Designed miniproteins, single chains, continued (2). Designs and how they scored, part 33

Each design is a single chain, and the fold is of that chain. pLDDT is the mean over its residues in the fold that is shown.

## One batch from the design tools (miniprotein)

Design m5128
Fold by ESMFold2-Fast:
Parts: C-alpha cells; structure tokens; sequence
Structure m5128 (fold): chain A 87 residues (1-87)
C-alpha cells in the first residue's frame, strides 16, 4: 500500500527531525503522517502522530518558540477535527 509506505516515511522523517531538535520540521512531517493514516482509516496511528505533535508544541512553548508552538497547536486542532469527521 503506497499510502501506508508514505505515512511510515513521514513518521520516520518526523522522528529524525525531532531527534535533531527541529521541532517545526517534525510537526510538519507528523502532520503529513497523521493525514495519510486518516486516509487509510488507521485512527490509532493518526492519534499517535497527533500526540507527538502535542508533545512537540509543549516543548517549543517551554523553549520560547511561540511560532512553532502555535503551528503545533493549530495542527492538533485541525487533525482532531478531521478525526471526528472521519469516524
């Protein structure tokens, strides 16, 4: 399944960005992974990505990176709304 492979690739790229301390890039990749998992009906995997984004938004906020925190908070809000619609 090409969509699952793409979701897994975005998840891995997000993890690599997170380990590098690039929370903005990690949030973008985890958001793409969440959207791909939602399109597959894999709600558990989508929720895992959303949780990762929430944790990164909190870390960015603690570090004083308000723009990255806001990006993550916006992504979480939008993805949670899409999850409710997709059920």
Amino acid sequence: DETRALAERYEKEGEEAEKAGDYRTAIVHYSKAALAYLSLGDFEKAEEQIKRIEELAEKAKAAGDEQTAKLGETAVRNLKRLLEIAK
Scores: mean pLDDT 89

Design m5129
Fold by ESMFold2-Fast:
Structure m5129 (fold): chain A 100 residues (1-100)
Amino acid sequence: FSEEEIKKLSKEEAEKVTTLISGEAPSVEATPETVLLAREAEIKLSMARIALSLGDYKLAAKLAKEAKELAEKAGVPKTAKEAEEVLEEALARAEEPVEL
């Protein structure tokens, strides 16, 4: 996969989250603000996954935490859960001793 394909996948995931919010009658009202927050959360989550794959666990943890907070504000539990999983993995990897 090229860097261009990774960027395209991140954009596609953000679009799917936006569709899920607008496609269902939500318990949380879909406002322009919540749609923007959901999109931003997906972008940060995708960036966190890229940072995690590059071994930048500190950056991955920071971006995942921000993505989780934005997803919770947007009322998107799926994105919040995925961000939490990335955050937990990044923190575990950052503190994990080097196994030889």
Scores: mean pLDDT 70

Design m5130
Fold by ESMFold2-Fast:
Structure m5130 (fold): chain A 80 residues (1-80)
Amino acid sequence: MVDEAEVQESLVDMQLSVVDIMARNHGVTLSDQQREQLRTEIRNYVDASAAGDTKKKAESSQRINDLLTQAGLPPDPSLL
């Protein structure tokens, strides 16, 4: 069960910051659409983790990895 939305927001912000740094280091500029999709999937992952939904958590992790490769970045499941 999710206790506070602030925890979700903090985790999403932290993960997006890591992705942003990685993209900048690779000389990649993420589009607004790519950023929004990543935020959505990271948020889904955080929500699923809090809810104990193992399947939803795995699905979100896979989608994040797919979005990273689509952006021209190496897949890194360890980011989450």
Scores: mean pLDDT 73

Design m5131
Fold by ESMFold2-Fast:
Structure m5131 (fold): chain A 78 residues (1-78)
Amino acid sequence: MSEDFRQVKEEIKKKAEEIMRLAEKNEPLSKLEELKKEIEEKLNFVFSRTPVTKELRDLKEEAEKKIEEAYRIWKEKS
């Protein structure tokens, strides 16, 4: 395969952790929106290139939950 799925998976996880850190620091909403877009673009790329497996569904669910939690944390601190 021309792309390492493992690398993309780790990038998605890293960005999901970063959006939570930005929320905890109460950084501007625009920074959270940029990371959310990057995560969604990476997830869409993976879903367009691979069969939908349980691992891929779990990855998407975990990323989406972290994004939602980050937005809740940001709203609570604002």
Scores: mean pLDDT 78

Design m5132
Fold by ESMFold2-Fast:
Structure m5132 (fold): chain A 98 residues (1-98)
Amino acid sequence: AKPAPLELGIAARTPTDEQAAEFLARVREAVAKNPDAEVVHESPSGGILISLKTVETARRVEAEVRAIARELGLERVDIVYSPALRKALEAERAARAA
């Protein structure tokens, strides 16, 4: 069986309609360039849910999303890890601490 998908929930806080549209478009392009990443849900308000196959891909996608938000002048981006992704990140942090 394939491992459970890791998910990133991302929402731009208080975007304009133009900022929301551009943010979603750029995040879609960034995800499309990563074979281990897939967009599973989008909200016109600037929310997006991304499924990821690896922790490394999740870190890369998160970094790209934060860079896109910065370029667009977005005041805040809320990032939420799925329980599976949170557990995987905690395991990696524990491995680095050992």
Scores: mean pLDDT 78

Design m5133
Fold by ESMFold2-Fast:
Structure m5133 (fold): chain A 98 residues (1-98)
Amino acid sequence: SELLELVKQITRLAEAGKDEEGRKAAAEATKLLNEELAKAKSENEKLIIYADLSLAAAEERGDEDTVKLLEELKNMAKAGASEEELSEKADEFAKKRE
């Protein structure tokens, strides 16, 4: 996905302190994100799109805990989990991290 490649690039640019180049890449990523969101047929499909972007960024940062949470939330959303079920899982994780 071109969008996921851009998110990884933005994360690398941010880590390198290249804020101006990062903002340009973010503008392009926002355009592609809006196109993907326009194709989504449900709130769960939109959540999966956001989860994929967050996963790409977390993997680039080496944030293993966030990667595990996002994989679980993505799998729940794909299985048709309600907003309430997804929120409960996210809250459970947040309480462990403080």
Scores: mean pLDDT 79

Design m5134
Fold by ESMFold2-Fast:
Structure m5134 (fold): chain A 83 residues (1-83)
Amino acid sequence: TEEAKKIMKLKEELTKEMKEKYEKGESLEDIVNELEKKYNVELNPLLRKSLLEAFEEAKSEEEKEHIIDEVATLIAAEVVQKE
């Protein structure tokens, strides 16, 4: 769908931005707070907390990257839904 294409494109941009910020030493919590303010969106509080906790518990770079991708997808979906 057109909506799915918009979400995928924005997700890729957000994933890149989040990875760059994380590599510079920002916490995932700070990055998510910044993106929520920038795009004027709010993630479901329970999902947000669960993903942030999962990121802190992640042992591998691959697992951390997967969580960043999930967060980016959720933010992209919220942004596109608000149009």
Scores: mean pLDDT 85

Design m5135
Fold by ESMFold2-Fast:
Structure m5135 (fold): chain A 67 residues (1-67)
Amino acid sequence: SEAEQYRALGEEYLAQGKISTAEFYYLVAAGIYAQQGKLEEAREELRRVLEVRPDSELARAGLEALA
């Protein structure tokens, strides 16, 4: 799916040390999963953002919105 492609891009850029770019792609994947009603997959992508940016208010707010 498109969300899986964005998640894969996030993993690729994270491996290159491009943390901000990885964060962006994980957030895009989370948004697509949420729109598809795949809430657990959306939460998993937001948790990945918090792994690379533990203080990401955007990821924390996203998880709260999906509760």
Scores: mean pLDDT 85

Design m5136
Fold by ESMFold2-Fast:
Structure m5136 (fold): chain A 84 residues (1-84)
Amino acid sequence: MELIEKLREALELIKSGDKEKLIEGLKLAIEAALQLKDVRKGTGFALRAIGLIWDIENGGDLEKIGEEAEELVRELIEELEKEA
């Protein structure tokens, strides 16, 4: 419950269109991913989020990265709901 609420906050940060908020939202997604009971899936989500942060820092397309970050957080919420 609390972790899913934190991910919904991350999703709003990602949707903001602001670079720093997008990075903040991705960092929240990494923290949540590492709490998954399925460690393999959790590691996969964390690595995806780290890759998106790297793309932002190296001048990637923020709109495209934002779309990928939204999809990542949505998938992560679905995996957490399956564990309930």
Scores: mean pLDDT 83

Design m5137
Fold by ESMFold2-Fast:
Structure m5137 (fold): chain A 76 residues (1-76)
Amino acid sequence: APKVIERETVEEVDKSTLKEFQKNLPEYLALYRERNPEARAEVLKLTEDELVIRLTGTDKEGNEVVHTVTLKAVES
């Protein structure tokens, strides 16, 4: 049976970096969807201090891969 593979990435970034990324997020998501037309990208959280995105795709064996990326703002 197909398995669900979960992966989590947590990165700490400067508040300025996070704000720039959030400003350009629609463009980044559009590029991701263009390169990965069968994958899904969902914004789970968008705050001044945190951005959480869930990326869902399928591997070569038919397993569902769920990658949650968290960017947290830290003080410089």
Scores: mean pLDDT 79

Design m5138
Fold by ESMFold2-Fast:
Structure m5138 (fold): chain A 62 residues (1-62)
Amino acid sequence: DLEKEGKSLLGKTLKEVKEEIAKNPTKYRLAPGDYNDDDVVVKAEVVTEGGVDVIKLTLGKP
């Protein structure tokens, strides 16, 4: 369940998010923006892109 996996990333830092993306780069998408190392996942949503469901992560201040 991609929605549950996305929610499990809420509150994780940019460093932790980069590690998860490195493990499965086709499953995750980082929302466009300028992030600081201290930023954490504030929103995770499942989006369909090119017929494939991916987890879109948005980071912000903790």
Scores: mean pLDDT 79

Design m5139
Fold by ESMFold2-Fast:
Structure m5139 (fold): chain A 87 residues (1-87)
Amino acid sequence: SLTDAKQAALDAIIAKVQELNAFVKEKLATASEEERKKIEELYSEFSIKVEELIRQLVAAATEEELKAILAEIDALVDETKKQIESI
């Protein structure tokens, strides 16, 4: 059902965000003050965008909409990780 698909998507998103959080914490542990500020700014932007996408996902009326939003979240996580890794 769409409800079951949404729950599975939310579980997958939580897992990906937890992996990103672990990566961010490792980066922050050895970061300079300047690097930490850049990482925190990127993560703040990520948090705002991912919250908006999660709201859209919860409101999705079709599995096609759900799949599209999940792909956007996946791309956002990957891009954020690459940007933080480059610091």
Scores: mean pLDDT 89

Design m5140
Fold by ESMFold2-Fast:
Structure m5140 (fold): chain A 77 residues (1-77)
Amino acid sequence: MSLEAAQIILSYLKNDPNKLAQLASYLKSAFPQLKTPVSAESLASPQQLALVIDELIDLKYLKSTNDFIAFVTSNLS
């Protein structure tokens, strides 16, 4: 499920390096306890983005993958 959400997000962002860099910045600022590495380069991988989504759910910042999709679409339009 997190891999599917990661693919949806990357499609939405059109793999734009500037949008991926903005996403990495937002994730570092909003979720300082996040241990998974976040950079524009790492987030361009669906597998790496899925690991970030899984960690955010495990840390209870997000309840579901849909919450992550809502977060990205509201902040990165």
Scores: mean pLDDT 80

Design m5141
Fold by ESMFold2-Fast:
Structure m5141 (fold): chain A 90 residues (1-90)
Amino acid sequence: MAEEVVERAGREARERALRALEELMGGPLPPLELMSPELVAELEEPARRAEEVARELLEAGASEEEALEAARRVAEEKVREILEKLLSHR
């Protein structure tokens, strides 16, 4: 079922993003997510992209595993963009 795979891609992307942030910070995330709702919304963007990519690939006839793998890669790229922005923030 495409919707379940899409939802799973989104959840995995969000979990991946949060984990990457914690590892980058070397521990618990700073309270920026609580202080800045806009940053929280940006962190949700990888999940939205992952869902979009997963749906598109499933529609194109890709397997569920291929769709999830591609969605994960796209989410990781978006997470990297956000982390780069945070690291470069003066």
Scores: mean pLDDT 74

Design m5142
Fold by ESMFold2-Fast:
Structure m5142 (fold): chain A 96 residues (1-96)
Amino acid sequence: SMEELEKGLIELEEKYLKTKDEKEFWKNMLLLLGVEEEEAEELVENFSEEEREYFFLGLGRRIAEGRDLLGMTAEELLELMKEAKEVVEKKKKEAE
């Protein structure tokens, strides 16, 4: 439910404010979205900090457009990850 997701996000945000552990925050957010622990760990390890930032921007954009976070599939999460990597690569090419 949205109330359970909201509570989980608040708890993760409070933990992040205390620890400043971005990898743990990102992993726990993926777990809240229904990603399996092993897959969430692989996703966190395979992404740069900049790619992670664009992933969360893409996720937030989809939420703002009315997409239900709890209804997101692994395929949609992988699409967001691909989009994040493409944005970072495009910015690197534009900065060259």
Scores: mean pLDDT 70

Design m5143
Fold by ESMFold2-Fast:
Formats: structure tokens, sequence, C-alpha cells
Structure m5143 (fold): chain A 65 residues (1-65)
């Protein structure tokens, strides 16, 4: 697969996720885009917040683990 073909396949998957995917799937796609853009701190923060909400723990409690 060429880089251009890979980009096209990823774009098609992204469109399908945003059109037909769940809120969780769209969230993961967005986090992936942040990683690709080099915005690693923002991606990690969004993942941490999602985990904390799902587990019902505070940010301080999560960092203490």
Amino acid sequence: MTLEEERKALAEEREDIYANGSEDERFLARVGELYVAGRTEEAERELREAIMKKRGVSEEEFEAI
C-alpha cells in the first residue's frame, strides 16, 4: 500500500466513523487525529478524562495510582 492509498483508506474509515459510528468511536477517531497532528498532550488529556469519567475517579486520584 502506498502512502496515498493508506491516507485514502484512513479518510474513508474516518468518514464512516463520523457518519455511522458511536460517540465512543468518534471520540477515539478524534484522539487518533490529535496524535497524528503531534498534539500528544491533548490526546493523552482527553483519554485520561474519558477513563476518569468511566471509572468515576478524580484527576488527582488517577494521578496517584
Scores: mean pLDDT 68

Design m5144
Fold by ESMFold2-Fast:
Structure m5144 (fold): chain A 55 residues (1-55)
Amino acid sequence: MSIEDLPFVNPAYKERLLDAGFTTVEEVSRVAPKDLAEVLKLSVPQAKVLLRQLR
């Protein structure tokens, strides 16, 4: 599943994920919330909320 297909993710976050080398939702969902927070410049709680929405 493509990151571009995510309806609930801000376009800026999609760009950051693609820039970091993520191309699929499965790749993103395996990442620890701490690491996702670093990539997206978010807090860990915000990264956890995003991961929950990605399923």
Scores: mean pLDDT 74

Design m5145
Fold by ESMFold2-Fast:
Structure m5145 (fold): chain A 87 residues (1-87)
Amino acid sequence: SEVDKAKEKGKALLDKLKEEKASAEEVFIYLMTFVKEVKDNFSPEDAKEVLEYLIEEVKKIIPELDEEQQKAAERAIEYAKKVIEEV
């Protein structure tokens, strides 16, 4: 399904950010771009499912991030939560 493909893309994005030792700015920009693309291209119900999955996956990697990357990731999570609440 398109939802499953989006979830896989989100997971792959997180894996890539970790492997490439992405900066806090890169973490924020890439996650925000993903959240916006999901919001713009999916139904509210499907966007919620994809973003809830993304939030859970980001939370799993937070302990492996430095302090600035954690703040960037948390800001992106807060934006994703607001998108979910607007559904």
Scores: mean pLDDT 84

Design m5146
Fold by ESMFold2-Fast:
Structure m5146 (fold): chain A 74 residues (1-74)
Amino acid sequence: DLERLEKWALEARKRAMEEVKKATEGLAPDDPKAIKIREEIAKKFLEEEKKTSKDPLRIRAAELIAAEVANSKA
């Protein structure tokens, strides 16, 4: 069900972006420390999803979310 996958993806992205915002609070978006935090959050999210899900579409959505999180300015 694409609608269910889409709703999950929106919520997962929202949570990941909120985590980045909290973890990088007080840092400039281009600070090496902020970049490292975003990459670590993205990596952990994708690793967890690959470990818990066997759905190729969900894993693909998780890869796209992870890429967005790693490159975010949030």
Scores: mean pLDDT 79

Design m5147
Fold by ESMFold2-Fast:
Structure m5147 (fold): chain A 73 residues (1-73)
Amino acid sequence: GKAPEKIIEAGKRAEEYALSKGFSKEKAIEFGDRVMLRALVRGRDEVEKEDVRLAAKQVGLELSEEELEEIVK
């Protein structure tokens, strides 16, 4: 089945955000995928702030608390 809509939308926001920070398309997609996968492998219906924070750390992107909240929405 498809991922929950809220998870898909958070992944899209993460990808768009990384592109806005100068990441390549490939790295931006990786960031979005990592955000989505953290929620999905833990059986959640939505992305949590910690999913975004840890995914960002794994791709070398530093985010403020405000930026994390914008992606999670």
Scores: mean pLDDT 80

Design m5148
Fold by ESMFold2-Fast:
Structure m5148 (fold): chain A 70 residues (1-70)
Amino acid sequence: SAAREAVRALLEEMIEELEEAGYTELAEMLRRAAVYGETRDVQEFSEEEKELMEEIVERLRPRAEALAAS
């Protein structure tokens, strides 16, 4: 539970950072993927969204673990 909250917080931080860097479209896609991941009513992600989420999870996993361990 705590680890999931930490991952979500890092994902939100990454989305904000992407928006500030000018990657607005990518940030919107990631935000939608995060929302759909939370809403169990929508279990259908596009293949593109799944790939993006997997990349983000791999990059954020050690950072999320560090936050959850704090």
Scores: mean pLDDT 62

Design m5149
Fold by ESMFold2-Fast:
Structure m5149 (fold): chain A 65 residues (1-65)
Amino acid sequence: SFVEQLARDLLEMAIAEGLSPALIAEMFGISRAAASAAVRAGRPSEGFVRAVAESLLRDFPALAS
């Protein structure tokens, strides 16, 4: 979906810019463990992308259209 792609792009940009796991966790409202795993892997997990996409839809329901 558009929202999952947006979440993926935002997370990939944050990782590529070298943001710390703590800052990524704070910015995207996720656990530090999830953020640390994504940074270590150099990419977000599918579950991580979906969690952020669900948060975006909760805050911006129009993105579901």
Scores: mean pLDDT 76

Design m5150
Fold by ESMFold2-Fast:
Structure m5150 (fold): chain A 67 residues (1-67)
Amino acid sequence: LEEFLEKVVKPGRQKEIAKMPDVKGKEVVDKGAGFGYFSSRAKLMGAKKVIGEEKNPEIAEIAKKNL
């Protein structure tokens, strides 16, 4: 998953992810989720539930397959 995101999508949110608080066991909402990069990171950090919101339905569908 991370290799896929690095190849297809520039990890432009790396600095924003570094600012994220510990999401372990929490519910996370990622608005403008794109390919789910932020959501995937939250899941890897142990988030209990991740909700990605993406306006573009094609990108949202890809994100669902990657999570």
Scores: mean pLDDT 56

Design m5151
Fold by ESMFold2-Fast:
Structure m5151 (fold): chain A 94 residues (1-94)
Amino acid sequence: MKEEALSLIGKKQMPEEVREKFRELLTEAYENAESDIEYAEKLVKELLELMKKYGPDEAEVALLIGLITYIEALKKGKSVKEARILAKEEIEKL
């Protein structure tokens, strides 16, 4: 998933209305990851499909990579606090 997201950078510009939907899905995924990881992963797939269709900028890719890192950390049994730190570190590398 991370490699797929990175491959989409610079191909197209996302319209503002689609960018708003991207932000809404991103927020929903973070809010649900603690209680329903499977639902959060479905939202990640929806975010990837929006990025494939419209093309993301580097900031949008970084935000999605952060979310994927957050979900992966929670799946590995990390606390929410630890998962948030790992996600932030991954975003800051980009």
Scores: mean pLDDT 79

Design m5152
Fold by ESMFold2-Fast:
Structure m5152 (fold): chain A 80 residues (1-80)
Amino acid sequence: LDQVEEQLLQQLQETTDDLQKAVIYEQLGKIYELQGKLELAADAYEKAGNLYKQVGNPKYKDPYDRAGVLSLKIAVEKVV
């Protein structure tokens, strides 16, 4: 997973297309989520949602919804 994360970060630096950047951030969010890095996952999903919205792609709702779920999980773990 760490190697995939590094590969995605490299692709992000080389990518100039906002739609492709959105896809990469969404994939980073999934990788961070699998690693248990919930705050990083939520941040990546929010960035993906912002980029999808910027290019007018209705897919922006999915990363935003996932960011919201992760934020709630972080809050619950902080309380308990």
Scores: mean pLDDT 78

Design m5153
Fold by ESMFold2-Fast:
Structure m5153 (fold): chain A 80 residues (1-80)
Amino acid sequence: SPIEVAKEEIEKVKKWYEENPDASMEEFINKVNEALDEAAKKGVPAELIQKLRDVLLESYNKKLSPEETIEKMEKVVEEE
C-alpha cells in the first residue's frame, strides 16, 4: 500500500541516520528528500508526500533534531 511504502522510505532514513549519527543537517535533509522522491516514484500520493515535506520544513524551522523530525514523520504516516 502507499502507506507501507511511505513507512519503508522513512525507516530507511532512520536506519541511515543510526549508521551516520555525525551527519550534518544538510546531509539529513538531502537524505529525507531522496526518500520522499523515491516514495513518490513508488506511487505514494502527492498529498501524503506534501504533508511529509511540510513536516520536514516545520521541523527545520523549529530547529528540531533529526530524531525528532523522523518521529514526527512516522506519526503523520501512522495517522493516514
Scores: mean pLDDT 87

Design m5154
Fold by ESMFold2-Fast:
Structure m5154 (fold): chain A 65 residues (1-65)
Amino acid sequence: MKKVAVVAAHSEEEKKEGIEKAKEDGVDEIIELFGASGEEALAVAKELQKQGYEVHLYLNGERIG
């Protein structure tokens, strides 16, 4: 199953931390949502899961799902 990271952040520092963690977790693809809320990021993650992807969610530099 293809692993996709959804990285949502409100600052460049948090975005970089989320991307670094996603890469360490061995994800195949990263989707960056700069300025998105946790609710918006979760909605994107749920749609990707519905399409058959394994989704890792990172919000404000931290992995939450």
Scores: mean pLDDT 82

Design m5155
Fold by ESMFold2-Fast:
Formats: structure tokens, sequence, C-alpha cells
Structure m5155 (fold): chain A 77 residues (1-77)
């Protein structure tokens, strides 16, 4: 579960950063990131938080009866 959650968070963060650089709205960034994370089997979802020049993504996954979450952050210029 934890490994899947981390993979999902990292994938969602990449999508979120690209959408942010493209000038997408916070709502669109969150939607695209969640869609990218959910492509991984066992992922429940992902959320994006933008705080100044920092993007944080939290993903949640469930596997073998265990639920795990992972958080990844990237600073923007």
Amino acid sequence: AAEIAREAAERALEVAVEAYKAGASPEEINRKADEAARKIVGVIGAKVEIEGDKITVTAVASRDGEVAQATVTKELE
C-alpha cells in the first residue's frame, strides 16, 4: 500500500506541476492529478495543495487490506 501510494503521489505531482506551468486553475490541476493517480490499481485518490511557490500532493491507496497515504512536495520558481 505505501509503495503504491508513493508512486501515485509522485505521478500526480508531475502532472500537477505541468498543469501549473501551463497556467491551469487550481481546480483543473487537482482534477488532472487525481485522474493520473487513479490510473494506478489500488489508488483511492489524490489531492493537490498549492501554498505560495510550493505544490504538495497527497495520495491514498489500499492494497491487501491495508490503507496507506504518501505526500510529496515540489518547490516552484
Scores: mean pLDDT 78

Design m5156
Fold by ESMFold2-Fast:
Structure m5156 (fold): chain A 99 residues (1-99)
Amino acid sequence: VPSPEELAIEYAKKGDWINALFLLKQLMNEGKYEEAIKTAEKLLSLDPEGAAFYYRLLSEAYEKLGDKVKAYRWKAKFYELQGKTDEAEEYRKKADELA
């Protein structure tokens, strides 16, 4: 059977974004953060208009894995996408201080 990652990507390719995003959220709820990251990155490539959602989710997943540098870098991208340049710069500085 397909993995949840593979199944979510198959749903997305068929235009079934409701089930694709439901599976991604299920991975996050189950603590499967590494699988959630891989799924979110692939879904982002298929749905660049959803970037704000994926950037926020990637930031949260990396934070849960203890990768604060990557978590802050994705959070900075999220704020930059919203035009919140001061918040984006703050998170970039936090990432650079930890790296």
Scores: mean pLDDT 85

Design m5157
Fold by ESMFold2-Fast:
Structure m5157 (fold): chain A 90 residues (1-90)
Amino acid sequence: DPSLTASDDPRALTGTPFVLREGDTAYVSGALDLSKPEKTKELVDKMIEAGVKKVVVLRSGKMDDTNAENLKKEFEERGYDVEVIIKELK
């Protein structure tokens, strides 16, 4: 299998650092650069294959909403109704 560790994150989505999965929900770090369409498509492929129905984008106050917007757009382009929300970290 591709890497399952992603640093010290034992629940990392296979081959995707800073993305954790719990049931049908995925938690994505706002520190990921998803401004490039190919990176967003790769992540969405893995989420769909894993059965993800909800995405929580974790951000600090200096991060923008680009990751959440790009993920939502890619899911819509593929015809999947997936909830994408932003959660601010302290």
Scores: mean pLDDT 69

Design m5158
Fold by ESMFold2-Fast:
Structure m5158 (fold): chain A 64 residues (1-64)
Amino acid sequence: SIEEVSPVINALAFAVVDRDYAAAARYLNQLGVRVTPAQLRAMSREELLALIRALLEAEQAKQA
């Protein structure tokens, strides 16, 4: 549900801001996105923010 996903998305956003790629990868895997910390480290800040936006949009679509 949204209540279960929203805290994970918030934690993911903070991990990305803190450049904690290990935590970010763990949260993304919980959301069904299969990534490694090395892959996230190779991404630009813009790419990471776009990924978070896509996850938020996907969650919003479930409410429609």
Scores: mean pLDDT 75

Design m5159
Fold by ESMFold2-Fast:
Structure m5159 (fold): chain A 90 residues (1-90)
Amino acid sequence: MQKELQELMSLFQDELSKILSDQSLTVDERKEKVANMLQKIKPFIDLMSPAQQKAVNDVFKGIENAKTRKEFNQQVNRLNALLTEAYQAL
């Protein structure tokens, strides 16, 4: 279980890095790709504390409301930090 979560987090971080570095993607295309990735890590999110789940949901709203690439990248970086902290707390 711990190894599977580590592999899942590694894949998530690799895919996020690719999305953030791909300059050809529009903000809406980035949002769609991130939403698809979040579905893959939902089992991990469900293991988080209620406070951590609320923080993650607040960042999801921030991603949906982002109007610029800069705002989108800031919210995605915040999400990655929250997921990393939650994973280390397991």
Scores: mean pLDDT 77

Design m5160
Fold by ESMFold2-Fast:
Structure m5160 (fold): chain A 62 residues (1-62)
Amino acid sequence: SSISEELRKKAEELMERYGLSVEQAEALIVEALLGVPAAELARKYGVPVSTVNEIKELLDKL
């Protein structure tokens, strides 16, 4: 219902679907907030660039 809830669901997706640890999911979200390019984060963490872009869109609404 909130942006925080949607961001939590994305963190859960990163862990459950892509096998990231809690620390890796948190690091990806922080790096996305700091402006690291989606393609670089996708490569670094082994997740689709579309998933990183969805996270960036949610962060832009904070």
Scores: mean pLDDT 84

Design m5161
Fold by ESMFold2-Fast:
Structure m5161 (fold): chain A 67 residues (1-67)
Amino acid sequence: SLEDLIANLQKLIDELKTLEAERSKRRVEAQKEANERFKALQDYIDKLTEEIKKLNDEIKRLVEELS
């Protein structure tokens, strides 16, 4: 019947809304994980940069002492 067709369409619309909500949630979770990984890599790069700077300063000091 036409009523059954309308009821089925409403069910599909409700299912689409549920899937859209789940998709939005997964997108937010994926973005959070990506941001956490990005921050961890930035922190690691900053640490390596600071270590390189310390080594360069140490090399400079040793060169001045040996000259």
Scores: mean pLDDT 87

Design m5162
Fold by ESMFold2-Fast:
Structure m5162 (fold): chain A 66 residues (1-66)
Amino acid sequence: MEKIKEFLKKFSTLPPEQQAKLDELAPKVLRGEITLEQAAKEVGVSVEDVELYLEYLKETGRERLF
């Protein structure tokens, strides 16, 4: 839990446009419409960062908002 929250805290220091892209693309990855690699490339982060964000969404039930 804390590891994922710490990552999100670091992510919040990135430009708002990158966070907005991640929020937009995460539900598409969850639906299988795009790959983790495609989402990471679009946002400009690592594949591991996208994976951690998806785990956060699953843990908190935030995927229901999409």
Scores: mean pLDDT 71

Design m5163
Fold by ESMFold2-Fast:
Structure m5163 (fold): chain A 55 residues (1-55)
Amino acid sequence: VPASVLNLLSTVPENDDTLQEDVQLLQESAEGSPERFVGAVLSVIGRQEDLRLAA
């Protein structure tokens, strides 16, 4: 996995319940397969960017 993925996980604020749920999903996906983990990371990033573009 690229270093940017690890940076994403370490930067996530603990006081945001939505982001914490996404982090849990990423950790569970990592135990399954690398492809699923990457897909989950991209999904989380996409949601945040969609909110920024919609605002």
Scores: mean pLDDT 62

